# Designed miniproteins, single chains, continued (2): the designs that were tried, part 21

Each design is a single chain, and the fold is of that chain. pLDDT is the mean over its residues in the fold that is shown.

## One batch from the design tools (miniprotein)

Design m4706
Fold by ESMFold2-Fast:
Structure m4706 (fold): chain A 56 residues (1-56)
Amino acid sequence: VDEEIRKLAEKLGLSVSSVKSLLDNIDNPVVQANAKKDSGLTDEEIEELKRLKKKM
């Protein structure tokens, strides 16, 4: 999981801490909307984060 989080952080241009924070709250629609607005994440990247959280 830590290795997958690290790779995803590099892919998204975010810190590992930011990705972990997003994963903890990614099922929250407000968090999803803020990630798209503030970090420029796509719907596909949000779905990838949700899939990663389900593997944790």
Scores: mean pLDDT 77

Design m4707
Fold by ESMFold2-Fast:
Structure m4707 (fold): chain A 100 residues (1-100)
Amino acid sequence: SREELEELVKKILEKAEKLVELAREKAPIDEIMKELQELLILLGELYSLITDPEVKEKLLEIYEKIKELGEEMLKDPSKAEEIAEKIKELVEEAAELVKK
């Protein structure tokens, strides 16, 4: 349903904002990574609700980019703020993509 999609998108955007907040506050990397894992789970749920194959393909590309950025952040926590902001931009792109 549209309402289910809108609620999920809202949760995903809120998680991305929280990720940036934690990174700016220099939260422990394990706390930042936990928030990122929850964000990725919600993005996976979003992917499962999409029926348009072109939207699904673009959403999968965004998901993979976010995963790669998360791995980079884990390897170099000093870049956490910069990487979290890039993840937020990708999440905003995903939200716009599914609005149609």
Scores: mean pLDDT 88

Design m4708
Fold by ESMFold2-Fast:
Structure m4708 (fold): chain A 90 residues (1-90)
Amino acid sequence: KEEENKKIAEEGKKHFEGYSEKVIEEMEKLKESGPKYSKEIEKLKQKLKQMGKQGVDGAKSLDKKVGEEAKKIADKYNKKADEIAEAAKS
């Protein structure tokens, strides 16, 4: 039971990390396209943070340690998203 829950949480963490990386790539691409995309970048940042919260909460419900690892991943990508959104406003 614990081993199965941990495996499910690990797979979810991996998928969430891949999703987060793709969102960051989209935000960076929009930033390079000019300041008119700052609103769309902000929208992607909001979606990333919302999905990150859901992913962390889900992982924690299955395995505490994997949940904390997922939180670190979410914090990392949320920081990247904040930096891209800030730079896009400049």
Scores: mean pLDDT 83

Design m4709
Fold by ESMFold2-Fast:
Structure m4709 (fold): chain A 68 residues (1-68)
Amino acid sequence: MSPEEKVAALYHRFAELLAAGASDEEILAALTEEFKGFSPEELELARERALDLPPEDRRIVLEAAEKV
């Protein structure tokens, strides 16, 4: 899987969790677990994509990435 594909898959999962009405805590835990498998380059790409999100959503993604 390319870095771009891996990051896209993570954001697809994030969108699915939001659509399912998952809590911030559930989303944070799920994204943190997925980010554990990310390389430094993949984490950087994920952070760049988070900047295009609404502030509330961006906060959760950046917090999850920072925990690993």
Scores: mean pLDDT 82

Design m4710
Fold by ESMFold2-Fast:
Structure m4710 (fold): chain A 97 residues (1-97)
Amino acid sequence: AKEAVEADPESVAALVDLGFELYMEGKLEEAAEAYRRAAEVEPEDAFTLTMLALVLRDLGKLEEAIEYAKKAVELVKDSPAARTFPEAVLRLAEKAK
């Protein structure tokens, strides 16, 4: 699947970069859409799911943010270093209730 991903004009890396740029510009709904599209291509990318959860929290979609953050934590549960960011986003989303 590597060649197919490299040929895709909507590569995950490009969608993640777009989502981050939109998030920095305060375009939260557009940022969430870019990260959702990235998650559709790679549904088990913990970083993409964590960024989507962060943007959804900022949009006030707390239930969706918590679901994506929990999924990201579960995907990286065996890696303490990789868990730090998803766990932080999960805590922030839960505290915003």
Scores: mean pLDDT 76

Design m4711
Fold by ESMFold2-Fast:
Structure m4711 (fold): chain A 64 residues (1-64)
Amino acid sequence: SPHQRVVQKNVSNYINTNDLSPEELGELHLEVQRIYDEAVRNNWSVGELNKKLLELNKKISEKS
């Protein structure tokens, strides 16, 4: 759906993770995980969300 694509695109392209604190990265990870869980329940495409979760996990690991 158009709404589904806008949400996934906004999460992937809108947020610059390089300037986030570890606390902000953790909050963002939880938010992306919530969106991912909703997408899975609705059979939405999760490709971009998977890439974002991987990026966030890497950044959290680097800054922890």
Scores: mean pLDDT 64

Design m4712
Fold by ESMFold2-Fast:
Structure m4712 (fold): chain A 87 residues (1-87)
Amino acid sequence: MEIEKLLREAYAAYLEGRPFEAQRLRSKAHNLAIKNKEFDKYLELEKKLRQEYSKILAEMDTKMRQAKSVEEINKIRKEAAEKLKKL
């Protein structure tokens, strides 16, 4: 579903440290849900994805505390984002 894809891309963007892109994608998903009269479905997806995001974010934060370089941090963020996109 297009709304779910947009929301997954948005939360992945948050994990990668791209909050402006994430906000843009979330706004697009919200507007699409209103247009299609699927707002209740949008709210259910937001709740589900927020739980998945929080779990992945906690795992990412734990790994980042052990990171020794910016390159390692960027790799950890990218892996977290890909994990969220595949769920």
Scores: mean pLDDT 84

Design m4713
Fold by ESMFold2-Fast:
Structure m4713 (fold): chain A 73 residues (1-73)
Amino acid sequence: GVKAQEYLAQARAEIDAGVDPEELARKYKEKIDELDKFDYRASIPEGDRTPEEVARLRAMAYAAELGHAEDGI
């Protein structure tokens, strides 16, 4: 999906620029909720990951899901 790749690239660029991954994840989740298409919740394994790694993965998961939702419309 073109939109999924665009949102992933944007999310990576914003995180690299110093945007808080948790704020970014919340922003993408809010956009997904606004589309009223589905109640998506990112499932990130806890494991041995740091809170920062989990936040980054969550932001990228929501960015990809938003892109997939827009690609499907």
Scores: mean pLDDT 70

Design m4714
Fold by ESMFold2-Fast:
Structure m4714 (fold): chain A 71 residues (1-71)
Amino acid sequence: GSPAEGADAAVVGAASAPGATREVEADGKTITITGLGEDADGPLRVTFPDGRELVLSGEEAGRAALAAAGA
């Protein structure tokens, strides 16, 4: 599709774009979280430093990230 103008840039800042990669630092380890869905509630791919990949729901990934951040 063609690029659209408007408030999309403002929304992109607030919403995680599909395929966006987010790195989370936990206890000296880097965990990579990638959004697989267009929605924030969509499944997330979590890549561990051991090379394992796991697909989790947004809630589970969010809980794990919060636990790692100690918040």
Scores: mean pLDDT 56

Design m4715
Fold by ESMFold2-Fast:
Structure m4715 (fold): chain A 76 residues (1-76)
Amino acid sequence: STSEQYLLQKLQEKFGLSDQKAQELYEELQKSSLTIPELQQIVDKFKIKGTAEELLDIYLEASVIDLKEAVDRVTR
């Protein structure tokens, strides 16, 4: 999906991750309840140079992309 592609790209760009590490991080996010304490554990585990809040923001931005595409399809 567009959301998944955006998320993987942003994780690589923002945190300097390889394709493999971005994929592993994406899988951990899919298993997470997306609470700040759980995201902080993911940040620590992957040694990300960022915050749990930054990770959550990227995930939410990716989710909104799919919603915008759905709205455009109905409107046009």
Scores: mean pLDDT 75

Design m4716
Fold by ESMFold2-Fast:
Structure m4716 (fold): chain A 88 residues (1-88)
Amino acid sequence: MLEETRKLLKEAEEEMKKITDEKEKTEILAKVIARVLKRIGAEFLLEQYRKKPTETIEEQIEIEIKTFEEEGDLEFAEKVRKELEEIK
């Protein structure tokens, strides 16, 4: 998580450098922060599932995957899905 969070922030910083509008920069930063928080939550659920695999935790992870897919974070959704399958 921490390494992926740093990569996401670096990518956001690179994108922000290409933007001349200060308001647009602020909106991008807000979206990146929201995505980081959701990613931290998903990784926490995966760690809980690794320690005690329960149907309840699995269902919650599946909900998070769906949310990432709906928000267009397909890359991270696929990563979480693969890690869940590796634990099963």
Scores: mean pLDDT 74

Design m4717
Fold by ESMFold2-Fast:
Structure m4717 (fold): chain A 61 residues (1-61)
Amino acid sequence: SRAEELLERLEALARETAAQGDAVTDEEVEAFLAANREPALAELKGLDLDEVERELEEVLA
């Protein structure tokens, strides 16, 4: 699913940042999710946006 793809990308970002000795901040995570969430949700045709957003929040929780 798009939510799984987004989560995998977020994990890759966190791992890359950690390898450089820096930690990913909560603010950076939120900015990344905000930038990528809506494009991913728009590609999930046939689903209500509120429902997809709730599913994404469940996956990230």
Scores: mean pLDDT 61

Design m4718
Fold by ESMFold2-Fast:
Structure m4718 (fold): chain A 90 residues (1-90)
Amino acid sequence: TQRRIQQLRTQSQRFRQLSDQYRRLSRQYREQSRLMRRLDPLQGRRYRGRALFYDGRSQALQRQSDILQGQADTLRDPSSLRRLQQVLQS
């Protein structure tokens, strides 16, 4: 139904927004890591770990967003199933 398609798209957008927030955090920690690597190598390594952690979270949320978009597209057009399968296999 149109209501279900709208719900899936809305949830997909929420996951995308959260993914974007974690991506920004990852970039900030990456920059802090570069700066601190020269001044305090231990702290630089900790910031690098945080950057990687948030990058991983961002990727997972983006994948969830893509899956939900694929489901919405499949409900509207079944030929979109192939695209959803590609997302799931990556």
Scores: mean pLDDT 83

Design m4719
Fold by ESMFold2-Fast:
Structure m4719 (fold): chain A 66 residues (1-66)
Amino acid sequence: SLVDKAVAIAEKNAAALKAQLAALGDEVTELTAREVRALSDDTVEAVFTYLTSSGVEAEAVGVATA
């Protein structure tokens, strides 16, 4: 499904985000929001919002199109 594809892309981008944060001496402490929405009839977006140990809000986004 488009939802599953968008979520998978967001999860891949979340892994990259976590690696980047670790390189900067930061880490994800909490997933504060998970949103999945239709942008159009054939496009779905997944947004994962995280809080870091330094108090920064960070996002990982995945978009899938049919």
Scores: mean pLDDT 86

Design m4720
Fold by ESMFold2-Fast:
Structure m4720 (fold): chain A 74 residues (1-74)
Amino acid sequence: DSDERGRKAIKLANEILDNKSEEEMRREAKELEKSPNPKARRYARQALESIEQGDFNSAASLLAVARVYVEEDE
């Protein structure tokens, strides 16, 4: 359910912004780029681009979406 995925991603994005440093977000995004899930890899790559631009709000949101896709793959 994409609505459930969206709500989970928003909650997770807020947790990332409140608790993770820029370096931790970069590290997690690089690990997610190694995911077998192509959607997780795509969103992780976009998160890295947002970090490079200093847009940590977008980076956290994209990282959260990537994590949700990995969790759906078990």
Scores: mean pLDDT 81

Design m4721
Fold by ESMFold2-Fast:
Structure m4721 (fold): chain A 66 residues (1-66)
Amino acid sequence: SDRVQQVRDLTDQAVDLADQGDRDGALRYLRQANRVFGITPSDELLQRAVDGLMTDPDLRDLVRRL
């Protein structure tokens, strides 16, 4: 579906920005990805997700394969 592709594209951007050390960019794109399906995670949950993407290369690789 178009929404699934939008989430993939936005999540890929978030992973790339996290890999570059851009926390604010990664947070912005993860918020946008969640909004595609009307989901508004807590700021704490989004920050934990970005922490994982910035620190764990295996998590980045896993997310890129989704």
Scores: mean pLDDT 87

Design m4722
Fold by ESMFold2-Fast:
Structure m4722 (fold): chain A 98 residues (1-98)
Amino acid sequence: SRESSLSSGHLISAVGSSTDIEITAKQKAEEAKKSKSLAEKQKLLEEAKKHAEEQLRRTRENADLAKKDEDSKSGADNALKNTEETVKEGLKKLEEVL
């Protein structure tokens, strides 16, 4: 199991995390749009930020593992960048609902 952490397959997992962040952000934005309270909108934004932080950390750990393999280095950098961009876009859309 320790050696499997070095496989390029971890990059596929990182890409999946990016999609999950985007879906969660969209769902929270829809809930916030229906909410009348600024406090409820803030709560939904905080929940989305926590979820994004957890997924970004996971993507970062996967990228760091992949960087130990020279063949996976460029793919790891691209996966991390895509996740960071997805997080930023999703959070901006949530802030617009506030």
Scores: mean pLDDT 64

Design m4723
Fold by ESMFold2-Fast:
Structure m4723 (fold): chain A 99 residues (1-99)
Amino acid sequence: SAEELAAKIVEQYEATGSVYLTYAELDELEHYVLPASAAALARLRETGHGRLILTSTAAARPSLASEPNAIVVSQALSEAYLSLAGDLTSGIPIHVVDE
């Protein structure tokens, strides 16, 4: 659910200083739970560290224990999707890697 997704995002940010989302999860978050993600993103901007990581598939999620945590993302999908979510991701480092 959107509520569970928002809770997981907050937990990830507090545990790792990073927010890890698939494009499907980011799309749902932008439409339904943007305020929860906005708080995490605002804190990332305030501290000047951390990162938002986008991936095309959940199966491509590596452990976030190491830096940089390379996420397998189609460049074409990332370019198209980031233009729609520009305000949500602006000012935050994005890690994009090919599948």
Scores: mean pLDDT 47

Design m4724
Fold by ESMFold2-Fast:
Structure m4724 (fold): chain A 69 residues (1-69)
Amino acid sequence: MMTESEALDALLAVQPLVIGKQAPEEAREALITLQGYFGLKEDGVIDEKVAEILRLYAEAAGKTLEIVE
């Protein structure tokens, strides 16, 4: 199983992510893992709430995750 830390690293490898779009296929499992971890809908789609939570989580880990509109 992918850990939350491994999932964040996978998303950082494919940034920038786009609000309103599904995550790239190579990072979709990573996004779904983090959506489940935060109690969000596990659909692999980046909405504004997902983007806000992911940015805060990356910042807490000392990283910057680029998410664009």
Scores: mean pLDDT 83

Design m4725
Fold by ESMFold2-Fast:
Structure m4725 (fold): chain A 72 residues (1-72)
Amino acid sequence: SERERRIEALARSYAAWLEDDPEMRERLEQAIEQKDYETLEELLAEIIRKMLTSAVDKAIQEQKERLALLRA
């Protein structure tokens, strides 16, 4: 029960990060509505993986841009 409430809270929080991924956001919202906590945990794992990939890509891009500006 408490775990399920916490899973819902995490899903709602991460849904805000998915502004550019409406399909994933819709899947999250449907799982929350249906109280399918097993699917929610799977979706959260995928979202976290995407967040990590995005963060790494962003860091690489920012470093590349910073280096270009310093050598411009």
Scores: mean pLDDT 77

Design m4726
Fold by ESMFold2-Fast:
Structure m4726 (fold): chain A 70 residues (1-70)
Amino acid sequence: MKMSKEEAEGLTKLVVERIDQMSKTLPPEIVKKALKAQKRNFEKLAEVMSIEKEAVDKGLEAIDERIAKV
C-alpha cells in the first residue's frame, strides 16, 4: 500500500519525538544507537511502502540531523 508524503513526514517526526521522549534518562551512546536503528527501519519501510524519494530523503536528513545533535 502506498504511503503519502504527508504520512511519511509525520511518521519520521513521530519516530524522532518518541526517541527524544524515551532518551531523557538514557546515555548519549544508547540514544545514538536507537536513532541509527530507527533510520534503518525507516529505510526498509520506505522501500516496502514505495515512498516518494523526496519524502525519503527529507526523512533520512531529519534523522541524521538528530543523530548529529546527540
Scores: mean pLDDT 70

Design m4727
Fold by ESMFold2-Fast:
Structure m4727 (fold): chain A 75 residues (1-75)
Amino acid sequence: LVNEIARAVIEAYGKLEDKIGKVKSANLATAIALRLVGEEVLGPLTREQALDIVRESTPEEYREEILKIVEEKLA
């Protein structure tokens, strides 16, 4: 689950790199993926908890677009 969501986050930020900027996009995607893996080490994450981490960690400007792409990749 967490690895699938982390991958979906990386792919979502990649799709929006022209809007976010290549370096900023890569850094945000990596930070969120590392946070997801770190939280999973502390205890198993539900899908809802993992998506909440993505939501909280994504700037409001991109949040809806990132979450939509992530959810589409997990469908």
Scores: mean pLDDT 80

Design m4728
Fold by ESMFold2-Fast:
Structure m4728 (fold): chain A 64 residues (1-64)
Amino acid sequence: TLQQQITKLQIQYDMYRIAADASELVAERSQNPQLKAQLLANAQQLRDQAQIIDQQIRALESKL
């Protein structure tokens, strides 16, 4: 159902946000500037993926 699809996307959204938060936390604790930059870039990619999922959720909710 449409509601089940929305729920699955919400779970995926949360997973990407948690992964981004974890990457940022590791970056914050890193003393290596190159590693820190890479981890922050990875976190941003995860945030971007979460944003795409958020847009999909909003599109599906508009059909309810």
Scores: mean pLDDT 88

Design m4729
Fold by ESMFold2-Fast:
Structure m4729 (fold): chain A 70 residues (1-70)
Amino acid sequence: SMEELAEEEVRLVERAARELAEAARKSGDPQTAAAMVAAMRTLGGIASTGLAGERAREVAERYAREVEEW
């Protein structure tokens, strides 16, 4: 169903955002961390045009803020 596909899109975005957040943490470099945060927001923006809509953006933003708030 479209609902199940939207949930899978959210899960894919969450996995990608989690990997970018982990890369930011492991970098030890503020510029690299900022680039990963920007990449998470870009991912959320692109994914929000899909079936998950704003839910995809919200998931990516949550991980981006977690990295920024360390």
Scores: mean pLDDT 85

Design m4730
Fold by ESMFold2-Fast:
Structure m4730 (fold): chain A 64 residues (1-64)
Amino acid sequence: MKKVLLEITAPDGKRVEVEVDATEAEVKLSLENDGIAGGELAAKAAEAAGLDVEGATVKLKEIL
């Protein structure tokens, strides 16, 4: 597992940065998708930020 810094952008434009644990596969998939996290990694980020993942964009900013 790797610790990653993710930026969540809600549909209203609110942005929050969170640190979460990601698997190597989740990191690789995000990098192959222009840095945009999906699936379970996006859900973990939204939960950590206290935001709904629906309509939000989650961007991988750093691998820590």
Scores: mean pLDDT 79

Design m4731
Fold by ESMFold2-Fast:
Structure m4731 (fold): chain A 55 residues (1-55)
Amino acid sequence: SKAEEKSAKAEQLFAEVQKEIEDLQNSDMTEPEKRKKAVELGKRFAEKIKEILES
């Protein structure tokens, strides 16, 4: 059952990441700013995925 809970949490997190990336790409920010924020988002969500998998 923990595997099912982890899968559900991971799916929700991936959906949030996708939306954040889309919002970022549609923003009026410069390319370097978008790239920096994309890296920060990826790093944050990678840590959250790790927490989900390690729990």
Scores: mean pLDDT 79

Design m4732
Fold by ESMFold2-Fast:
Structure m4732 (fold): chain A 72 residues (1-72)
Amino acid sequence: SMQRRLVLFEAGMTIYYLNVRLAVQLGDLESAEATKRKMEEFGNKEVAETGNPQLRALKDRYLARINEILAR
């Protein structure tokens, strides 16, 4: 179902976000940037495949949150 796909997508985005936060906390900015790129690849692929605006909105919010922590 689309509801299940949304839940799994948000879980995946959350895992990427937490990995970026951990990398930044450890001072590993190279790994943080690499994880951000992997999140963008995953998010863009899922958005392109589904055409679902809720997935696009979730991807954009997680990307914005990652950009905020990387700007610090």
Scores: mean pLDDT 87

Design m4733
Fold by ESMFold2-Fast:
Structure m4733 (fold): chain A 71 residues (1-71)
Amino acid sequence: AARRRALQRQILTVMATQAPGELLSPRELYELFRKAFPEVDISYAEFTAELRALVEAGRLREEDGRYERVA
C-alpha cells in the first residue's frame, strides 16, 4: 500500500512536468521516471501496472496505449 502510493505520487510528479495534451508511451514515461527518480527500483511491468491503476483512479487518461495527465 505505502509503496504503491509513493510510486503513484512519483508518476504523477513526472506527468506534471509534461505539456497539457502530450500523450506519452509507457516506455517514454518509464525512461522519464527513471531519470527523475534514479534511486527507485521498479520494473517496467510494475510501472505499467501503476499507470493502469492511475487511469482507473481517474488521475491519468489513456488513448491508444499512450498516457496523458489530467488537468
Scores: mean pLDDT 82

Design m4734
Fold by ESMFold2-Fast:
Structure m4734 (fold): chain A 89 residues (1-89)
Amino acid sequence: MKEELEEIRKLVEEAKKEEDEEELLELLRKAVEIAVKSEDIEVLEEAIRLLEEVRESKKETASPETLLEMEILIGILRIKLGVNKVIGK
């Protein structure tokens, strides 16, 4: 959990500094994979927050296609969070 959050935060910070949009998306895809595999509600919630922060930081500079891909990745995390909350009952 704590290690997974640290890895996600590192990937997100690298993504914020990345000028190449494909490399940016690869970093975010890795963060999403870690969060989804964690099965942890707190990890999923933090990953959503961090990806939304990246999207906001890139809002003025990223292509519409890259912004859409970020929205899809955030959507995957939100679906997984919802499923985990239901199963956890």
Scores: mean pLDDT 82

Design m4735
Fold by ESMFold2-Fast:
Structure m4735 (fold): chain A 82 residues (1-82)
Amino acid sequence: SNADKLMEALKELGVDPETVEKALELLRRYLSQKPLDQLTEDELIEFAKKEGMTEEEIKLVRAFFYYAKGKLDEAIEILKSL
């Protein structure tokens, strides 16, 4: 599944599971306030910066955002830039 491919990429890149959950929680919190189809990458990055996330954590949030939009290849490309 696409979720399994994303999880495999995260594991191979050695991303900390705690950092993964933190990024997913931030995305879930933002999506509770604004629909995914109305959410831009720039607005999400600004929100993550305001919440005090690191550059690495912001890249992870961006990857999950693209995954949520059905853009798996773009999500994996962002993860490889970590």
Scores: mean pLDDT 81

Design m4736
Fold by ESMFold2-Fast:
Structure m4736 (fold): chain A 73 residues (1-73)
Amino acid sequence: EEERRERIRKQAEEAEKVATDLENLSKQYDEMAEKARAEGDEETARKLEQKSANLYTASGIARAAAEWLREQA
């Protein structure tokens, strides 16, 4: 049972790391979108904002999965 809990905890840690990586990517795309908008490239800014939003949503899902796994451990 303890070995099972250790495996679940490791899976939760991996999911949390993925969530953090996705959140960081989301922030990078957000910054790129701001730069594109400042340069007058609204179309590129919109595409980057959409990418950022998608990554942020994926990060939230990964974080929720990590929390659920942690509760199972």
Scores: mean pLDDT 84

Design m4737
Fold by ESMFold2-Fast:
Structure m4737 (fold): chain A 62 residues (1-62)
Amino acid sequence: SDEEIKLLRTKVERLKELAKKLEEQGDQMKALGRTNVSKSYYEQAERLKEEAKELEKQIKEL
């Protein structure tokens, strides 16, 4: 349904926005020499990007 697709697209956009903010936090922590903290932010961002990618795949298959 068009409404279901719209909700999924909104979720994808939110996941991508959160991932971007986490990457920006990771970049800040890396600049401060906090390598382990930076890595944690990047790993969290990557998980959100993978979730968004899976949802985009589901949208395209429907």
Scores: mean pLDDT 88

Design m4738
Fold by ESMFold2-Fast:
Structure m4738 (fold): chain A 58 residues (1-58)
Amino acid sequence: TLEVGRGMDPEKVVEQVKKEKPKTVKLDVVSGESRRIASLVKQGLKKAGLDDVKIEYL
């Protein structure tokens, strides 16, 4: 499981998912900034072919 908080770089999160291959990615969507980061992470994962990763929202 990988937790993505506010202030994280979406591209670095995608790289981390490729490296660690977690079963679940938890995305913070509490703030507008966190929701924007979550959207970019989801797009990056899909573009990288990592659709198998379970997405959970905090």
Scores: mean pLDDT 76

Design m4739
Fold by ESMFold2-Fast:
Structure m4739 (fold): chain A 94 residues (1-94)
Amino acid sequence: SEAEEELKRFEDEWVRFVIAVAEGDDATALAHLDEAAAEFAELVKLSSPEEVEEVLRKFERGYEQIRPQLSPEVAAAVERFLAEMRALAEERRA
């Protein structure tokens, strides 16, 4: 489905973000985080509120696992992205 394809694009961008973080490439990590944000926004349009909440919960778990590896700049960008994801999930429920 289109939603499954968007979910895969979101997950692929998150994986590339994690790889860039592990390599210490903050600029590449921030670029993939921006791409993940765009894919998540498209996924929200194609998904039920329950599906969006599931993706958000999985992302929050993934973030906690890598949090100690993040520079302050990248950590701040992820926190902004998480706030945007939460806002979109809440709007989708309303």
Scores: mean pLDDT 83

Design m4740
Fold by ESMFold2-Fast:
Structure m4740 (fold): chain A 110 residues (1-110)
Amino acid sequence: MDPEAAAEAGRRLGEHAVNKDSEGAAQATIELAKALGVPVDEERVKNASVVEAADIATRVLIEAAKQGHEEAARNASLAMAETAGVKIEEDAPPRLAATVAGGALISKAR
């Protein structure tokens, strides 16, 4: 588990979602999952739209929080949301932060 890599992957995912870059969003989602130690179907993620990648990333963040990686999941969620132009409180519950961040990316991708 690598909290700094997770936060950086979250930031990149937000950037690629704002730019509607599905390939970049997919790669950032895979890196986020690896950094948080959450398994994903990489082939499915590589073929995902930006909206689908953002949904997968949201589920990865929620799963990481459930596994006890609450701070890493929250920090990655904050990085994603900030890059998408949405502010989340630093002390937000990890699952709420993940849901808000994912929703922000989905909104920007549409």
Scores: mean pLDDT 84

Design m4741
Fold by ESMFold2-Fast:
Structure m4741 (fold): chain A 71 residues (1-71)
Amino acid sequence: MSEAMEKYFNTLDKDGDGKISKAEFYEYLKEVEPSLSDEEIEALFKEVDKDGDGYITKEEFEAFLKSFFNP
């Protein structure tokens, strides 16, 4: 993971637990892709949250960014 990406992840991970909540993921996508609907963001969160616990790990977030911005 690049330093910039890791720092950005840490900014979203306000609790410092190494995970991004659904709310933080929504904020991120609304910031970078404001044309996405809430339903589309929820579908993306479901795809990224592979373990279904309602949180995105650093690894899942990195994989998402690679596929989403460089498909």
Scores: mean pLDDT 70

Design m4742
Fold by ESMFold2-Fast:
Structure m4742 (fold): chain A 71 residues (1-71)
Amino acid sequence: AKKEAEEIIKKIKQELAEKAGVNLEEMTEEELKELIKELAASEVDLPEEEIEKNTEQVLEALKRALEEGMV
C-alpha cells in the first residue's frame, strides 16, 4: 500500500515534469485527485475500489509533501 502510493507519486511527478511548468502547490485538491485517478487507472491493473483507496492515500501523501516543501 505505502510502496504503491510512493510509485504513483513518483509517476505523477514525472508526468508533471514532462508537461513542463505545472506546480503541484498551485493545483487544487480536486485537480490532484483527478490526476492521481488517471495515472492509477492507466498504470496500475487494480480493481476500481483499490484505485479509489490508493488515490486517497496518494493524495494525503502529496498534501504532507507539499506542506513540508518536499515537492
Scores: mean pLDDT 60

